Designed miniproteins, single chains, continued (4). Designs and how they scored, part 55

Each design is a single chain, and the fold is of that chain. pLDDT is the mean over its residues in the fold that is shown.

## One batch from the design tools (miniprotein)

Design m13889
Fold by ESMFold2-Fast:
Structure m13889 (fold): chain A 74 residues (1-74)
Amino acid sequence: EETLRRARELAEKGVQYAKEGKKDEAIRYFTEAVRLAAEAPEALVYVGKAISEIFEIDPETGRAVAAALAAALA
């Protein structure tokens, strides 16, 4: 499914930017992945895994993306 593939790619890019210390880019890519997950719930597994990885890299960015997920799903 195109949406699942795109959500996975965006989540993976978000994690990569977080590893590079590019917090703003990580948040932007992850927010787009969360938006796609709202349209395809199967994508939530990729989003959840990315949140966990970002928390290990940068807890501040992890909190920001978790807040974005909560807002998107509310």
Scores: mean pLDDT 76

Design m13890
Fold by ESMFold2-Fast:
Structure m13890 (fold): chain A 86 residues (1-86)
Amino acid sequence: MKKREAEERARRAVEEARESAERYKELKDATTPEGVAKAVGAALRGIGSVVEAGLTYKLTGSEEAKEGARESEEYLREAGLNVEAL
């Protein structure tokens, strides 16, 4: 993987994790089946972003990908989702 590609993937993962964490935070108190499904969907997207950043780091050794994984993990943790990327 090119260093530039790894850096871009890390940035996208951080952005997606942040958006997913905020969406989950808004929806986590939903009591309707539709609201719960949306919250679960947001959580899964956020977790996927953290995993992608962590895998990018492991495959490329990119410090930016490692930092992105850590930052993505922190966004999800702030939303109440305790996920470890590394």
Scores: mean pLDDT 75

Design m13891
Fold by ESMFold2-Fast:
Structure m13891 (fold): chain A 67 residues (1-67)
Amino acid sequence: GPTTEEETVAKLKELIESLPIPQGLKNDLIQAIESDPSKIPKLESAVAILKSDPSASNIKTLESLLK
């Protein structure tokens, strides 16, 4: 079965796809977690915040973590 990390990644991808953000940003987020798993904790926190409050400021915070 999947590892705890694989399960976390799968849940994070599902969460990202459910966000009211542009598909380009969703693709960038998914690529970031697939290419560098060390970014997962920061991205997971930012994505969870954005899901609760889909404000422009939270979107900008999430984008800044990709740079």
Scores: mean pLDDT 78

Design m13892
Fold by ESMFold2-Fast:
Parts: C-alpha cells; sequence; structure tokens
Structure m13892 (fold): chain A 82 residues (1-82)
C-alpha cells in the first residue's frame, strides 16, 4: 500500500541519516566529500518537507524527527567546512 511505501521510504531516510552522522564525525573524511554531503542534505531536507503533508498522520512525527536530525547534521557539517 501507499502507507507501507511511505514507511519504507522513511526507514531508508533514517538509515541514510545514521550513515551521514557517522561520516560527519570521521576526521579522515575529505573536505570535498563533506561539501557534497551538505548539498545532498539540503536537497533531502526540502524533499522530505514536500513529502511530509502527503504522509499518513501517524508517520508525520517520524518525518519531523528525521528533518530535525538532517538539519542538525547540515549545521554541523557547515560549521566544520566554514
Amino acid sequence: SAKEGFEELLATFDEGVAALLALARDPSVPEEVRRQAVEQLEGTIELLKQVKPLLPPELQPKADELIARLEALRAELERILA
């Protein structure tokens, strides 16, 4: 169903966030990779904000939590790259 598809999509995003958080904390990661991650995060945040209103009400809090995690990660990466 569409609901099951959205749950799978949110799970995929959550896995991606965990991977990016691990990457952001690794001092051996090249600066260029971190800059690319910031650009990807900006696009992902905007996409997730556009998708959130289309999600079932029970999944919207999960989308909010994921957006908050992505925005926090973006802020940390931007701080490191400044």
Scores: mean pLDDT 75

Design m13893
Fold by ESMFold2-Fast:
Structure m13893 (fold): chain A 79 residues (1-79)
Amino acid sequence: SVEELLAEAERHLREARRALAAGDEAAAQTHIDRAVAVLSQLPDAETVNAWLANIRKQADLETQLLALEVLLAELRRRY
């Protein structure tokens, strides 16, 4: 369900935030990648995938994570 996908993405973003705070950039990147993969499965996939592609162009993991957290909040408001 959409609710399950959003919850899974939220778990990965929380893990990414914890990893980044601990200085574990590799773990943060892994969780960001997993959150992106989960969000790409949403029913609005064409629009979501365009947003995700734009976020992934950011070189800075902190900026990518913040943008994904904002996107998740918008998707939760919409669904």
Scores: mean pLDDT 81

Design m13894
Fold by ESMFold2-Fast:
Structure m13894 (fold): chain A 101 residues (1-101)
Amino acid sequence: DEAVRQGVQQAADELLAQIEARAPEIAAGVRAVVDALAAAEPYAALISRADLARFFSDAVVDTLWEILGSADETVSYMELLLVLSDPEVLARLEAALAASR
């Protein structure tokens, strides 16, 4: 299981680096959410809409939650990173961020 954990950690770190290269403000917000949750296993962290609202504007949170399509109150950190690795998703979030400035 340690090898699987390390593989997931590497995948998450690579996805976050891709997000940061395209949308550094979105990547910074994601880091702030995970840090605030103080999860011992950040890659297994469940993120609520309220957790996102602490670090992102309402417009960004609304747009992101619509894209995530979650029927649950939370999404996993890995699910969040996978969605945010899509350039079209990042472009839509950057537009929402610009509209809220």
Scores: mean pLDDT 75

Design m13895
Fold by ESMFold2-Fast:
Structure m13895 (fold): chain A 68 residues (1-68)
Amino acid sequence: SMLEKARKLLEEVADKDGKVRSGAALQAMLEAGIENTVAADIVVALDKDRDGYVDKEELLKAVEEYLS
């Protein structure tokens, strides 16, 4: 499934704390088959402190909600 592909790709790019660089998160979501506009909107929304990182688990939850 698209969600399982996203999970695997995000696990590969996440750091030890479960953080993913916004650019790497976007690329992983695109490779999983998520539409570019949706992927970009999710990443921007989750990078609230503008540090350039998003949480893997929050990102996966947003993907799951989008696919529901």
Scores: mean pLDDT 80

Design m13896
Fold by ESMFold2-Fast:
Structure m13896 (fold): chain A 56 residues (1-56)
Amino acid sequence: SAAADAAAGRADGERAGRATGGDPEKSAQLGEIGGRKGGAVAGANAGLQQALRDAR
């Protein structure tokens, strides 16, 4: 479901944000949005992209 994909994307984004030293909450939010709109893989990708941007 979109809700399950959003939850998965949020979790993946938060983990990526912590791992890169970026903003875990911001990465989680982008992962949640990506997951809701595009599925779990899209959510994971959106969260990771944000984490990499925040890592500088």
Scores: mean pLDDT 79

Design m13897
Fold by ESMFold2-Fast:
Structure m13897 (fold): chain A 120 residues (1-120)
Amino acid sequence: MKAKEVLDQLKSEILRSIAEVNPDATVEELAQMFVDFLKGVDFVPTPDNSTEFKLYGLDGDEFVEKIRTFNLSIKVKLIGENNEEFGYYDPKTGKFVAYPDANEGEKADVEFLNIVFKNL
């Protein structure tokens, strides 16, 4: 429950920021703009070669930049709030994986990342 509330809050903040740029956009257009923004259609950043992705402690802009620069060609560790590894991205499967001992919030974050990257 708590992780879903945090993810819903983050999504709402990002969508609000996009809506502020295009106030006349429909909900469908906002969703398409968000996906196109994450795909880097207007800006293709150099992929981050970091082997660690820290999900917590980022603001909305930092989180979006980390998603956009995420290197889908390498194995990346997922690092939680206490600087503990809770999962990883596997480039061979194209999937984010939570470890069995990950908490419910960390498992929800992995599910969120899989949905985001599937729709990019």
Scores: mean pLDDT 65

Design m13898
Fold by ESMFold2-Fast:
Structure m13898 (fold): chain A 95 residues (1-95)
Amino acid sequence: MDIRDLSVDEVIALIRAAKSSLEALNILNRYLGAEEVTQAQYDDPAFRRRLARELAALANTFAGLNVSVEEVEAALRDTEALKELLVRIIKGIEA
C-alpha cells in the first residue's frame, strides 16, 4: 500500500511504531513524497545539520510550530523526541 493512501492517524501510528530515528524520518519523507535518507547520510553530521534546517523550516512554515534548528538537531539524535516532532509536523500540516 502506498503510504499516501493511508489516513493521517495511520501515518502517525507508523511513525510511533518506528524502531529508529531514520525509519521514523523516512515514513515522513514517503508521506510528503520526498526522497528517503540513507543510514550513511544520517550518520553524516553535516547532512544532519542541513536536515535540521530543512525540518525546522517545514515545521515553522507549514505546521505552525516554533522550533529552533538546534532543537531539531538534538531531536535527530533522540528517537522518541524525533517521533513526537514528526507527529506534530504532520498534525500541523493536516490542520
Scores: mean pLDDT 85

Design m13899
Fold by ESMFold2-Fast:
Structure m13899 (fold): chain A 98 residues (1-98)
Amino acid sequence: GPLSPEQQARLTLARAVNELLWGAYLLMPEEELIKRAQELGVKAEVKFEDGKMSAKFEKDGYTVEIEFDITLENFVKIQAAIERALAAGEKHLKIKIK
C-alpha cells in the first residue's frame, strides 16, 4: 500500500535536511538555505558561527536540531545519524558533534 502520512513526512524531512546540509557544505548563504527549506515545506533556522553549523528543521510534528563543526567527516556523520533516527521513527532529534 502507499506510505502512511507519518512515513511520508519522515521521508520528506530526511530528503529536505539532506539537500540543505549539502547546500550548507557548498557554502550556500543562510538566507538561501532558509528559502529552499520553505520551498520544501520545512521550517528552518540556520546559523554559521565560529566554524560551526547550527540548524533546526521542523515538518509535520518532526523536529531535527543539529550542531557540528563544519568538516566533511562531521557532515557525513550528521547525515547518517539523521537518516538512522528518522528511519527508526524518532520525531524529535537533537544531534551535536564536536
Scores: mean pLDDT 79

Design m13900
Fold by ESMFold2-Fast:
Structure m13900 (fold): chain A 85 residues (1-85)
Amino acid sequence: VEEEVLKLIDEVRKKIEKLKKENPDNKELVSQLDNALDLLKEVERLVPQMSKEALEKVKKYLEEALKTGKFLYYSSRALEVASQD
């Protein structure tokens, strides 16, 4: 599950970077995407310390981020889980 979470973080990061590149003039979107990237970086740092249960919850939030495009919301939820353990 750790490997799956790391793969999902990379997939979300790539989609965020693509959206930033395609929408450079949308300052509000770019700011939200930059915040999501910062949150994902912190989640990634915490992954080696997380329980299996926390990793499974983070995995679900990252999958929802990919489905909905609500990257900031779900990255924030993922970090909440990762930080609480």
Scores: mean pLDDT 85

Design m13901
Fold by ESMFold2-Fast:
Structure m13901 (fold): chain A 66 residues (1-66)
Amino acid sequence: MPVDEANQLLQLLGLPGRAKAAPGESAADLVLMALAVYDVPQERVEPVLPQFSAETQNAIRDYFSR
């Protein structure tokens, strides 16, 4: 997941985000952790996903499938 897409997704969902990922952190892990911590339902994320890359969309859908 690109860092810019991760930050954009966090902003669209009203979640706390970082200007850039820290060294050794995955941008995907940052987003997925925020979704888990704030218990964001799939129905709130799905409408914004089509604007992002296939990589970002797949990471989010895989998370909700568990």
Scores: mean pLDDT 74

Design m13902
Fold by ESMFold2-Fast:
Structure m13902 (fold): chain A 97 residues (1-97)
Amino acid sequence: SLEELLQTMLSQLSPQQQENVNRVIQAVEAGAPQEEIVNLMVELKMSLEQVVILMLHMKLLGVPEEEILALLDAIAEAQKWSETEKKMLYGLFEEIS
């Protein structure tokens, strides 16, 4: 299940990386604006792996796909991720959608 996948991926993160994902999820659940969420992710220097886990968590919370995609676009631009990294991120999003 997606829930089992999320737990497996979270267990592979360091305690600090787990805390980073949790902080962003708390902001999302509190209804923080996209700009605030992106700024938090940049401040926490979230890796591609952390963002993948965040995306999966948001999908399980029932966040609309359009909102998740907008957040992915914004963070990829803010972090200056390569085309290869973006392709991996969007490919995984399509797989879980």
Scores: mean pLDDT 82

Design m13903
Fold by ESMFold2-Fast:
Structure m13903 (fold): chain A 56 residues (1-56)
Amino acid sequence: MIKHAADGESVVVQTTEGRLRVVMTSGDGEIREGRSGAEALMDAGASGGTATLIPA
C-alpha cells in the first residue's frame, strides 16, 4: 500500500522492521509499505522533499 504525507505531516508505515513514523520536514511524500525503513525514507525523499524516521 502507498501512503501520502504532505509538508509538515507524518504517517505511520509498516516496514520489515515494524511500524515507523515518517515525518515530512519539507515537501510531499509517497511511501510504499512492506519495505525497509531505509527504503521508506528514500521513497519520502524521492520528489525532492526531506523526511525523518521515528519509532511509531
Scores: mean pLDDT 79

Design m13904
Fold by ESMFold2-Fast:
Structure m13904 (fold): chain A 81 residues (1-81)
Amino acid sequence: MMEEAKKKYEKRMEEMRKKAAEYVKQGKLDEADIVVLETVLEMLKDPETSEIVTKELTSSSGLKPEDLEKEIKEQIETLKK
């Protein structure tokens, strides 16, 4: 059963939402976006959560799993500059 992976995913998403909301309230929109993208990238690289995240993103975007990681990394680099 994927219950442990699902709980880890849920906790990561909750932590991400709290950090992103804090940045948004401070007017730091780029930092909020970076937190979201970095959390998603971390979950894609984590073997415990990668399947859940990949399923969600590929079903919604039509992108291939390999393209997801590349796209997210490029967006993070753009926002950090």
Scores: mean pLDDT 78

Design m13905
Fold by ESMFold2-Fast:
Structure m13905 (fold): chain A 68 residues (1-68)
Amino acid sequence: MTITIHVRMPVDASDEEIELYARIVAHEARKHFGASEEEVERVYKEVKEALRRAREEGRSEITIELEV
């Protein structure tokens, strides 16, 4: 199942803030879609990398598509 998530973060977000946003998104996937623990960790990693890339590109708004 594909979920599309819109995230707003500061362009100067710290690594700790990026990790927090990634954990929140992974938790929402578990809550709304019944994702397994392995899927939650995959979502966390994919979101974390997407947010890091957005920070490098100076983007404050990110759209992420996830498979769960």
Scores: mean pLDDT 76

Design m13906
Fold by ESMFold2-Fast:
Structure m13906 (fold): chain A 71 residues (1-71)
Amino acid sequence: DGLEKAKKLAEAARSVPGVLAASAIVDLKEKKATVGIVAEDEEAARRAEEAVKKKAKELGIEKVDIHVRIR
């Protein structure tokens, strides 16, 4: 279950134009996710962060720690 939620978070980030890579780890006990994003620019990074936060809320994840790297 945690692996499926992690995949959905990473997919939400990767669906944003300008995202080069994304990965996620979900802690079901803490209802927390850590998401790493590599984006081509700050606009893509911002949109990816918004997409991840929206998807996390849909998945019942209460806290999301997002690490963004710009190219």
Scores: mean pLDDT 84

Design m13907
Fold by ESMFold2-Fast:
Structure m13907 (fold): chain A 55 residues (1-55)
Amino acid sequence: SAADEAEFERVLANLEKAIADKDVVAARAGLRELREHYPQHAARLEELEARLKTL
């Protein structure tokens, strides 16, 4: 739904900020939370995890 997409975008922005702050622990925790609550975006989250691991 549009509301689910908006919420996912908001949480994703927080994850991106954690990455920018080089807070890898917080970024990994945020990614795990996104996987738990948004399994419909699993493919995108897998790509984000791969990106995070290259930091």
Scores: mean pLDDT 78

Design m13908
Fold by ESMFold2-Fast:
Structure m13908 (fold): chain A 68 residues (1-68)
Amino acid sequence: SDAVKYAEKLIKELEPEIESLSPEMKEWLREQLEDILEMVREDPSLTQEQVKSMMLSFLESAKKKEEL
Protein backbone atom coordinates (compact mmCIF):
# COMPACT_ATOMS: atom_id res chain seq x y z
CA SER A 1 0.00 0.00 0.00
CA ASP A 2 1.03 3.65 -0.46
CA ALA A 3 1.03 4.21 3.30
CA VAL A 4 3.45 1.30 3.87
CA LYS A 5 5.83 2.60 1.18
CA TYR A 6 5.60 6.09 2.67
CA ALA A 7 6.35 4.76 6.18
CA GLU A 8 9.43 2.85 4.94
CA LYS A 9 10.66 5.94 3.04
CA LEU A 10 10.11 8.21 6.07
CA ILE A 11 12.08 5.83 8.35
CA LYS A 12 15.02 6.03 5.91
CA GLU A 13 14.74 9.86 5.83
CA LEU A 14 14.76 9.94 9.66
CA GLU A 15 17.89 7.70 9.96
CA PRO A 16 20.31 10.67 10.54
CA GLU A 17 18.17 11.89 13.48
CA ILE A 18 17.79 8.32 14.82
CA GLU A 19 21.59 7.83 14.62
CA SER A 20 22.11 10.99 16.75
CA LEU A 21 20.28 9.35 19.71
CA SER A 22 21.84 7.20 22.45
CA PRO A 23 22.00 3.44 21.67
CA GLU A 24 19.16 2.80 24.17
CA MET A 25 16.82 5.47 22.71
CA LYS A 26 17.78 4.41 19.16
CA GLU A 27 16.71 0.80 19.92
CA TRP A 28 13.46 1.99 21.55
CA LEU A 29 12.58 4.35 18.67
CA ARG A 30 13.28 1.67 16.03
CA GLU A 31 10.92 -0.70 17.88
CA GLN A 32 8.19 2.00 17.90
CA LEU A 33 8.68 2.67 14.18
CA GLU A 34 8.46 -1.08 13.39
CA ASP A 35 5.21 -1.25 15.43
CA ILE A 36 3.82 1.61 13.29
CA LEU A 37 4.82 -0.29 10.12
CA GLU A 38 2.87 -3.35 11.38
CA MET A 39 -0.11 -1.11 12.24
CA VAL A 40 -0.07 0.40 8.73
CA ARG A 41 0.04 -3.10 7.16
CA GLU A 42 -2.98 -4.19 9.27
CA ASP A 43 -5.07 -1.02 8.72
CA PRO A 44 -5.47 0.11 5.07
CA SER A 45 -7.46 3.19 6.21
CA LEU A 46 -4.38 4.85 7.77
CA THR A 47 -3.31 7.94 5.80
CA GLN A 48 0.24 9.10 5.05
CA GLU A 49 -0.39 12.16 7.27
CA GLN A 50 -1.41 9.93 10.21
CA VAL A 51 1.69 7.74 9.71
CA LYS A 52 3.94 10.83 9.55
CA SER A 53 2.34 12.31 12.68
CA MET A 54 2.82 9.07 14.66
CA MET A 55 6.44 8.60 13.57
CA LEU A 56 7.43 12.23 14.25
CA SER A 57 5.66 12.05 17.63
CA PHE A 58 7.80 9.06 18.66
CA LEU A 59 10.98 10.78 17.42
CA GLU A 60 10.12 13.85 19.54
CA SER A 61 9.35 11.55 22.50
CA ALA A 62 12.77 9.88 22.12
CA LYS A 63 14.53 13.28 22.03
CA LYS A 64 12.57 14.40 25.12
CA LYS A 65 13.56 11.24 27.04
CA GLU A 66 17.24 11.94 26.17
CA GLU A 67 16.91 15.33 27.96
CA LEU A 68 15.49 13.70 31.12
Scores: mean pLDDT 81

Design m13909
Fold by ESMFold2-Fast:
Structure m13909 (fold): chain A 77 residues (1-77)
Amino acid sequence: ASQDEFTQAFLQVHQEISALDTFAKANPVDRLAFAIQGAAFKVGQPLSFDQARKIAEQVNGLSDEDAAKRAYELLHG
């Protein structure tokens, strides 16, 4: 999948997760990790939660768009 497809999937999943009561109370890194894992699954490149969390730690503090683009780069090595 393209970086643009991943970015759109990430933004949608992150917003959906952040709206859930359970995940609204989670720390920002865990919310990002779920968004990365969900986006990766939607674009056919599934990740373990541990892999997604390691990427999330590196993109925490970035804007949602920049976080998605950087996560895609890290996902592909």
Scores: mean pLDDT 80

Design m13910
Fold by ESMFold2-Fast:
Structure m13910 (fold): chain A 65 residues (1-65)
Amino acid sequence: MRLTLRVLDEDGNLVAEVSVDAPSPDTPLPVPELEPGKTYTLVLELTDADGRTTVLLEVTTTAPP
């Protein structure tokens, strides 16, 4: 299984992607450096052993100024 975090900017462009193989329940997700005052969408996906992907979480957040 693989856990993938995608970071999209306010225009929907992919600015970062992080993948972790064999995640534990307490696996920390490294978040890339975000520009102050910019809005980002974080998408967390799980890919199983058969290559099927499930979206676990989608959050829109604004980096503090």
Scores: mean pLDDT 74

Design m13911
Fold by ESMFold2-Fast:
Structure m13911 (fold): chain A 91 residues (1-91)
Amino acid sequence: MADMPAEAQEHFRLASEYARLYKATGDEAYLEKALEHVEEAARLAEEAGQLAVAGALEVLRLQLKAKATKDEELAREAERLGRALGAELAA
C-alpha cells in the first residue's frame, strides 16, 4: 500500500483516536471531531492521487456522518460504497 501524505496520516490517526473515544463514551463531540479529521485526511489523500485510500476514507466519513445524524440512507450509501471498493480491490 502507498503511504498517505504525513499530514493525511496525522488526521487519520486523530480521527481514529476520536472514534475510539466516541465508542467508549458515547459523547457525540468526539464523533464530530473524528468526522472533521477523516474529511481532511480524505481530501489530502485525493490531492496526492491516492484514490483507493481516499475512497476508503470517504466510506469511513459517510459511516461516521450517518452515526452522527442517524441517517439510515447515508448509512446505506456508505455500505454500498464500501462493498464497491472491496469488489474493486478483489478484482
Scores: mean pLDDT 75

Design m13912
Fold by ESMFold2-Fast:
Structure m13912 (fold): chain A 79 residues (1-79)
Amino acid sequence: MEKVYLEFEVEFESKEQAEDALRGFRDAAGYHGAEVVEARIEQVSPDKYRVHVRVAVDKDNEEAIAGLRRTAERIRQEA
């Protein structure tokens, strides 16, 4: 079945917060049966870390897509 790719980026002021966010994204992907295609933390400045996650989900799995987007929104609120 065709997959859709969801891409999320969130910036944090600490590496620990960025690592926690990445773990949260990985856990959500596993829970929803999504494949983590790319996951990285980039230091964009001395006090800023960017979390980038790209996940592949079944395009017809609306529940998984909505759940992953809700997780991203929650993680952004914690940033």
Scores: mean pLDDT 83

Design m13913
Fold by ESMFold2-Fast:
Structure m13913 (fold): chain A 65 residues (1-65)
Amino acid sequence: SDAELIALAREGGKLLREILALDPSLQPLVDEYERRLALAMVRRDLAALRATIAEMRAVLKQLKE
């Protein structure tokens, strides 16, 4: 649904900001995730959005350790 797609996009944006706040040197990785999120949004691919968000969550977990 559009509501789910919007919610996932908002979560993705929040995660990107959190990654950059913890490690600004990860700008190239953040740019890559932003491109993947944008492509998934254009394709309305909820599975790709969820997969990208899961990868970002794993990165954040590693950075917080």
Scores: mean pLDDT 87

Design m13914
Fold by ESMFold2-Fast:
Structure m13914 (fold): chain A 72 residues (1-72)
Amino acid sequence: DKEYEELRLKAVLEKFGITEKELKELLKESVIEKEVDKLPADMQHFLALEFEKKGKYELAEKLRKKAEEQEK
C-alpha cells in the first residue's frame, strides 16, 4: 500500500535521526557510492531495499554486502 510506504519512510527517518532531504541525497547513486562506508549496517540494509525497489539491483546488492561485512 502506498500509504504504508509513506508511514514506513517517516518511521525510518525518525529511527535514523535524518531528514527527508538527507535521505533523498543518500538515494542518489553518486552520493551513496561515496558515503556507503560511513553508514551503520542497519541503514545500509534499509537503503539496499530502497534501491532494489527502484530497480537498482547492483547497488542494492553492494549495500547488503557492505552491511554484512560491518556486522562480522
Scores: mean pLDDT 76

Design m13915
Fold by ESMFold2-Fast:
Structure m13915 (fold): chain A 93 residues (1-93)
Amino acid sequence: MMDELIQKALQVADDTLKKVDSLIEQAKKDPKNQKYYYQKAAKVAFDGMGEILRLAGQAVKISGEMPKDKVEELSKKLEELGRKYQEALENAK
């Protein structure tokens, strides 16, 4: 079930990145509601990162280790989400 968990983690990462990007774009287009959209983007990014780490942790627990290429792919997506989370958090103040 490691493959299913890793595939799910990658899917969550892609879906979360798409949602966060959409919310940040909306924040930039709507100055009157900008804080609301950045707060929502930060929450979506945070919740998504938590779910990705939960799924990845379950995969490691089952197999002891994830394939290096999949670890690198998830790591890059998590770094991108972390940067977007920080942008959203700073602009939500």
Scores: mean pLDDT 83

Design m13916
Fold by ESMFold2-Fast:
Structure m13916 (fold): chain A 89 residues (1-89)
Amino acid sequence: SMEGLLEHHIEEFEKMLEKKSSEENLLNGVRMHLQFLAGAAPSKEEALAALERFRERLLEIMEKYKVSEEVKKKIEEVVEQEKARVLAA
């Protein structure tokens, strides 16, 4: 299910924060998770909805782990880039 896939990718992101992964690894991880979620969705509408839900959950987790505003903004930029890619496809 899309819900199960979303939760899996959220858990993997949280593990990266727990392991104190580098900014580069976090950004690359987010790109990978977004691409898998978009690719698994049956339509553009469902892909965009999944990416927005993923963004919401990432913001909650980044707040919990006290991620810097600079890194949060970079992650938000990556999400918007992937949404733009999905919309253009």
Scores: mean pLDDT 88

Design m13917
Fold by ESMFold2-Fast:
Structure m13917 (fold): chain A 94 residues (1-94)
Amino acid sequence: MDQVFQMLDQTRRLIQQNSDQGVVVQQIFQITQMFRQLTPDQARQFLDRFSSMFPDMDPSMVDQARQAIDQGDIDTASNIVSQSMMDVVDRQQG
């Protein structure tokens, strides 16, 4: 858990610094892979932290990811998390 939260915080910092998009995308990919290995309870803790760090994110995406976790569909939840992070990156670059 600590490693995924540290990587999430580092990724947020890279986005805020307008760092190289390729580096940010690679970090998002690694976070997504780590997320897939979390238990349902850990995945919910991740979503709580993620929504707190990215308050401008669409709350419906968080709700969809939570529903996927509740159904045991970690792949769908992981794809939603990845898409939400990419949306934040696109907004910072646009």
Scores: mean pLDDT 77

Design m13918
Fold by ESMFold2-Fast:
Structure m13918 (fold): chain A 80 residues (1-80)
Amino acid sequence: QAAEDAAVQTAAQGIRDLAKRLGLPASEIVVEKLTVTADSAEVKIRVLPSRPLTPEQRAELEKGIRDIEKAVRDAALAAA
């Protein structure tokens, strides 16, 4: 489905970009759950960092996850 494809691609790209900004392996930022329905899209992201994050890195991570969640919803709705 176009909405599912858009959601998956958007989540994957967002994770790669966020990992690059934080200097983390993308493998440490994982899509735990991605649900796309006819009228909604939701992504749950899990982070398992190999080292402790600074407060600044954690704030950027939290913002980045919110940005990815919004982008996934917007992309799925636009493709539906």
Scores: mean pLDDT 79

Design m13919
Fold by ESMFold2-Fast:
Structure m13919 (fold): chain A 86 residues (1-86)
Amino acid sequence: GEALEAAQQLLEDAEKALEEGDLELALLLLNTAAVRAEELKNKELLEKVAEGYKKIAKRYEEEGKLELAELALQKAEEVTEAISSL
């Protein structure tokens, strides 16, 4: 449905922002996608969101932003825990 397509588009836009090096935009888009995926109770979307947070964490780590990397990993773990309750 429309809501599923919107969540998928947010994930695509987040991946593009990540490729372009805009980690702040990528994080914002992933945060929005996480909310939509959780509202939909869609396990596959939540799994993709968790993967996105892990990719952002790796990029922050590569840039020496270790605290931001840790926060992104924590978000990935929170999403993974949410999946286990579906």
Scores: mean pLDDT 86

Design m13920
Fold by ESMFold2-Fast:
Structure m13920 (fold): chain A 83 residues (1-83)
Amino acid sequence: MTVLEDDPELIEKGRELIEKALEVAGESPTPLEEAPEEERKQGFQKVALVVEIGEELVATPEEELTEDEKAAAERYKELKAKL
């Protein structure tokens, strides 16, 4: 069965969440789009990052999260539920 690595739809969803999570978690989103020709390869790294950032956001108490971070955590939970 195709996993995140071979599913462009899941990779695109991962990019969405990575950008959201990076924006609220304070990580720089710019370097992740450096190589469009390797965009699929970058997607693998991006979904790995969104999982790591998303898990940290989900594990963090709500009172320690900003409104944007809470939104990113919910988006990550939604993506994870579909995976």
Scores: mean pLDDT 56

Design m13921
Fold by ESMFold2-Fast:
Structure m13921 (fold): chain A 95 residues (1-95)
Amino acid sequence: MKELYEKLEEAEKTATPSMRKQIEITKEVIEKIKKGEKLEEIAEEAVERMAAFMIEAGIVTEEEVEERREEMLKKTLEEVKELEEYLKKLEEKEK
């Protein structure tokens, strides 16, 4: 897992503010997966945090977020599930 965190830290050094926020949320998702939190709840929180950032930054309106909320949740849940599978494979290699 050290290599994954090192890659995220390296990406932060050259990241735009939006990319930096995405990396921050990804790190928190990884920690929550490790703690055994429900993937659906992790995905919902990640979407809410990214939406709040984008609204505050003036990138999207609250109305645009509401229209796309279901699609964003579905996509984020799929990404969280893929990340969980990846982390399980890394854990098996560390044994």
Scores: mean pLDDT 75

Design m13922
Fold by ESMFold2-Fast:
Structure m13922 (fold): chain A 81 residues (1-81)
Amino acid sequence: SSMEEEYLLAAAELQSLRDDLNNGKISKEEVIEILEKFRSKTKNPEIKELLDKTIEELKKAKSKEEAIEILNRSIRELMAK
């Protein structure tokens, strides 16, 4: 279904950001900015809600490891849809 495809595409975007963050290619602040842009462009209310929660948790994360764990949880939630 188109909805299932939307969840998989969102998961792929978060996986890419997680990998770039893990490899030091982007900062946590850049991840937040990209997710805020993604949130503004998506029309799926469940994806918007998950992105809002993910952004809030990332802003509170005190380490790179914590930020990666947050992204991994969001990826798993998207893939479970």
Scores: mean pLDDT 87

Design m13923
Fold by ESMFold2-Fast:
Structure m13923 (fold): chain A 74 residues (1-74)
Amino acid sequence: AAAVLEAAEAAALALSKENIRLGHLLDNARRHLGRLDFGGAADDFDQGARLAEQGGDLETARLLRRAAEALRAL
């Protein structure tokens, strides 16, 4: 779970170099995690996964979805 989240954050940061909206979603996810709002953080990662897929980055989308699933399981 933690390793998947760390990998997803690293991938999201790489994408946010080109996509400001993905950077905002990552910031929102971190705020939700700080409040122990795992469902809200998972929703932000799901949105990031959709943006990654629209940009053609299927690997990053898969990592972000796995992070969302791990958070929903908590």
Scores: mean pLDDT 76

Design m13924
Fold by ESMFold2-Fast:
Structure m13924 (fold): chain A 67 residues (1-67)
Amino acid sequence: MVEELQKIYDEVKPETLKRETAEQLYQLYQQVGKEVALQYLRHELETAKTESDRKFYEKAIELLESL
């Protein structure tokens, strides 16, 4: 999962997000579980200011929903 999130980051290259975000999202998922992590991601998607940031969150949501 961390490697898959990092791959999404590297492919999308979100403008305002650091590569560390992928690892932070994985840690969040481990601490709070799938449902709460998805709520967080959906909120971030709605408030994202750039198209590349939105694309990153969309792909991260898709990955987490597949688990």
Scores: mean pLDDT 84

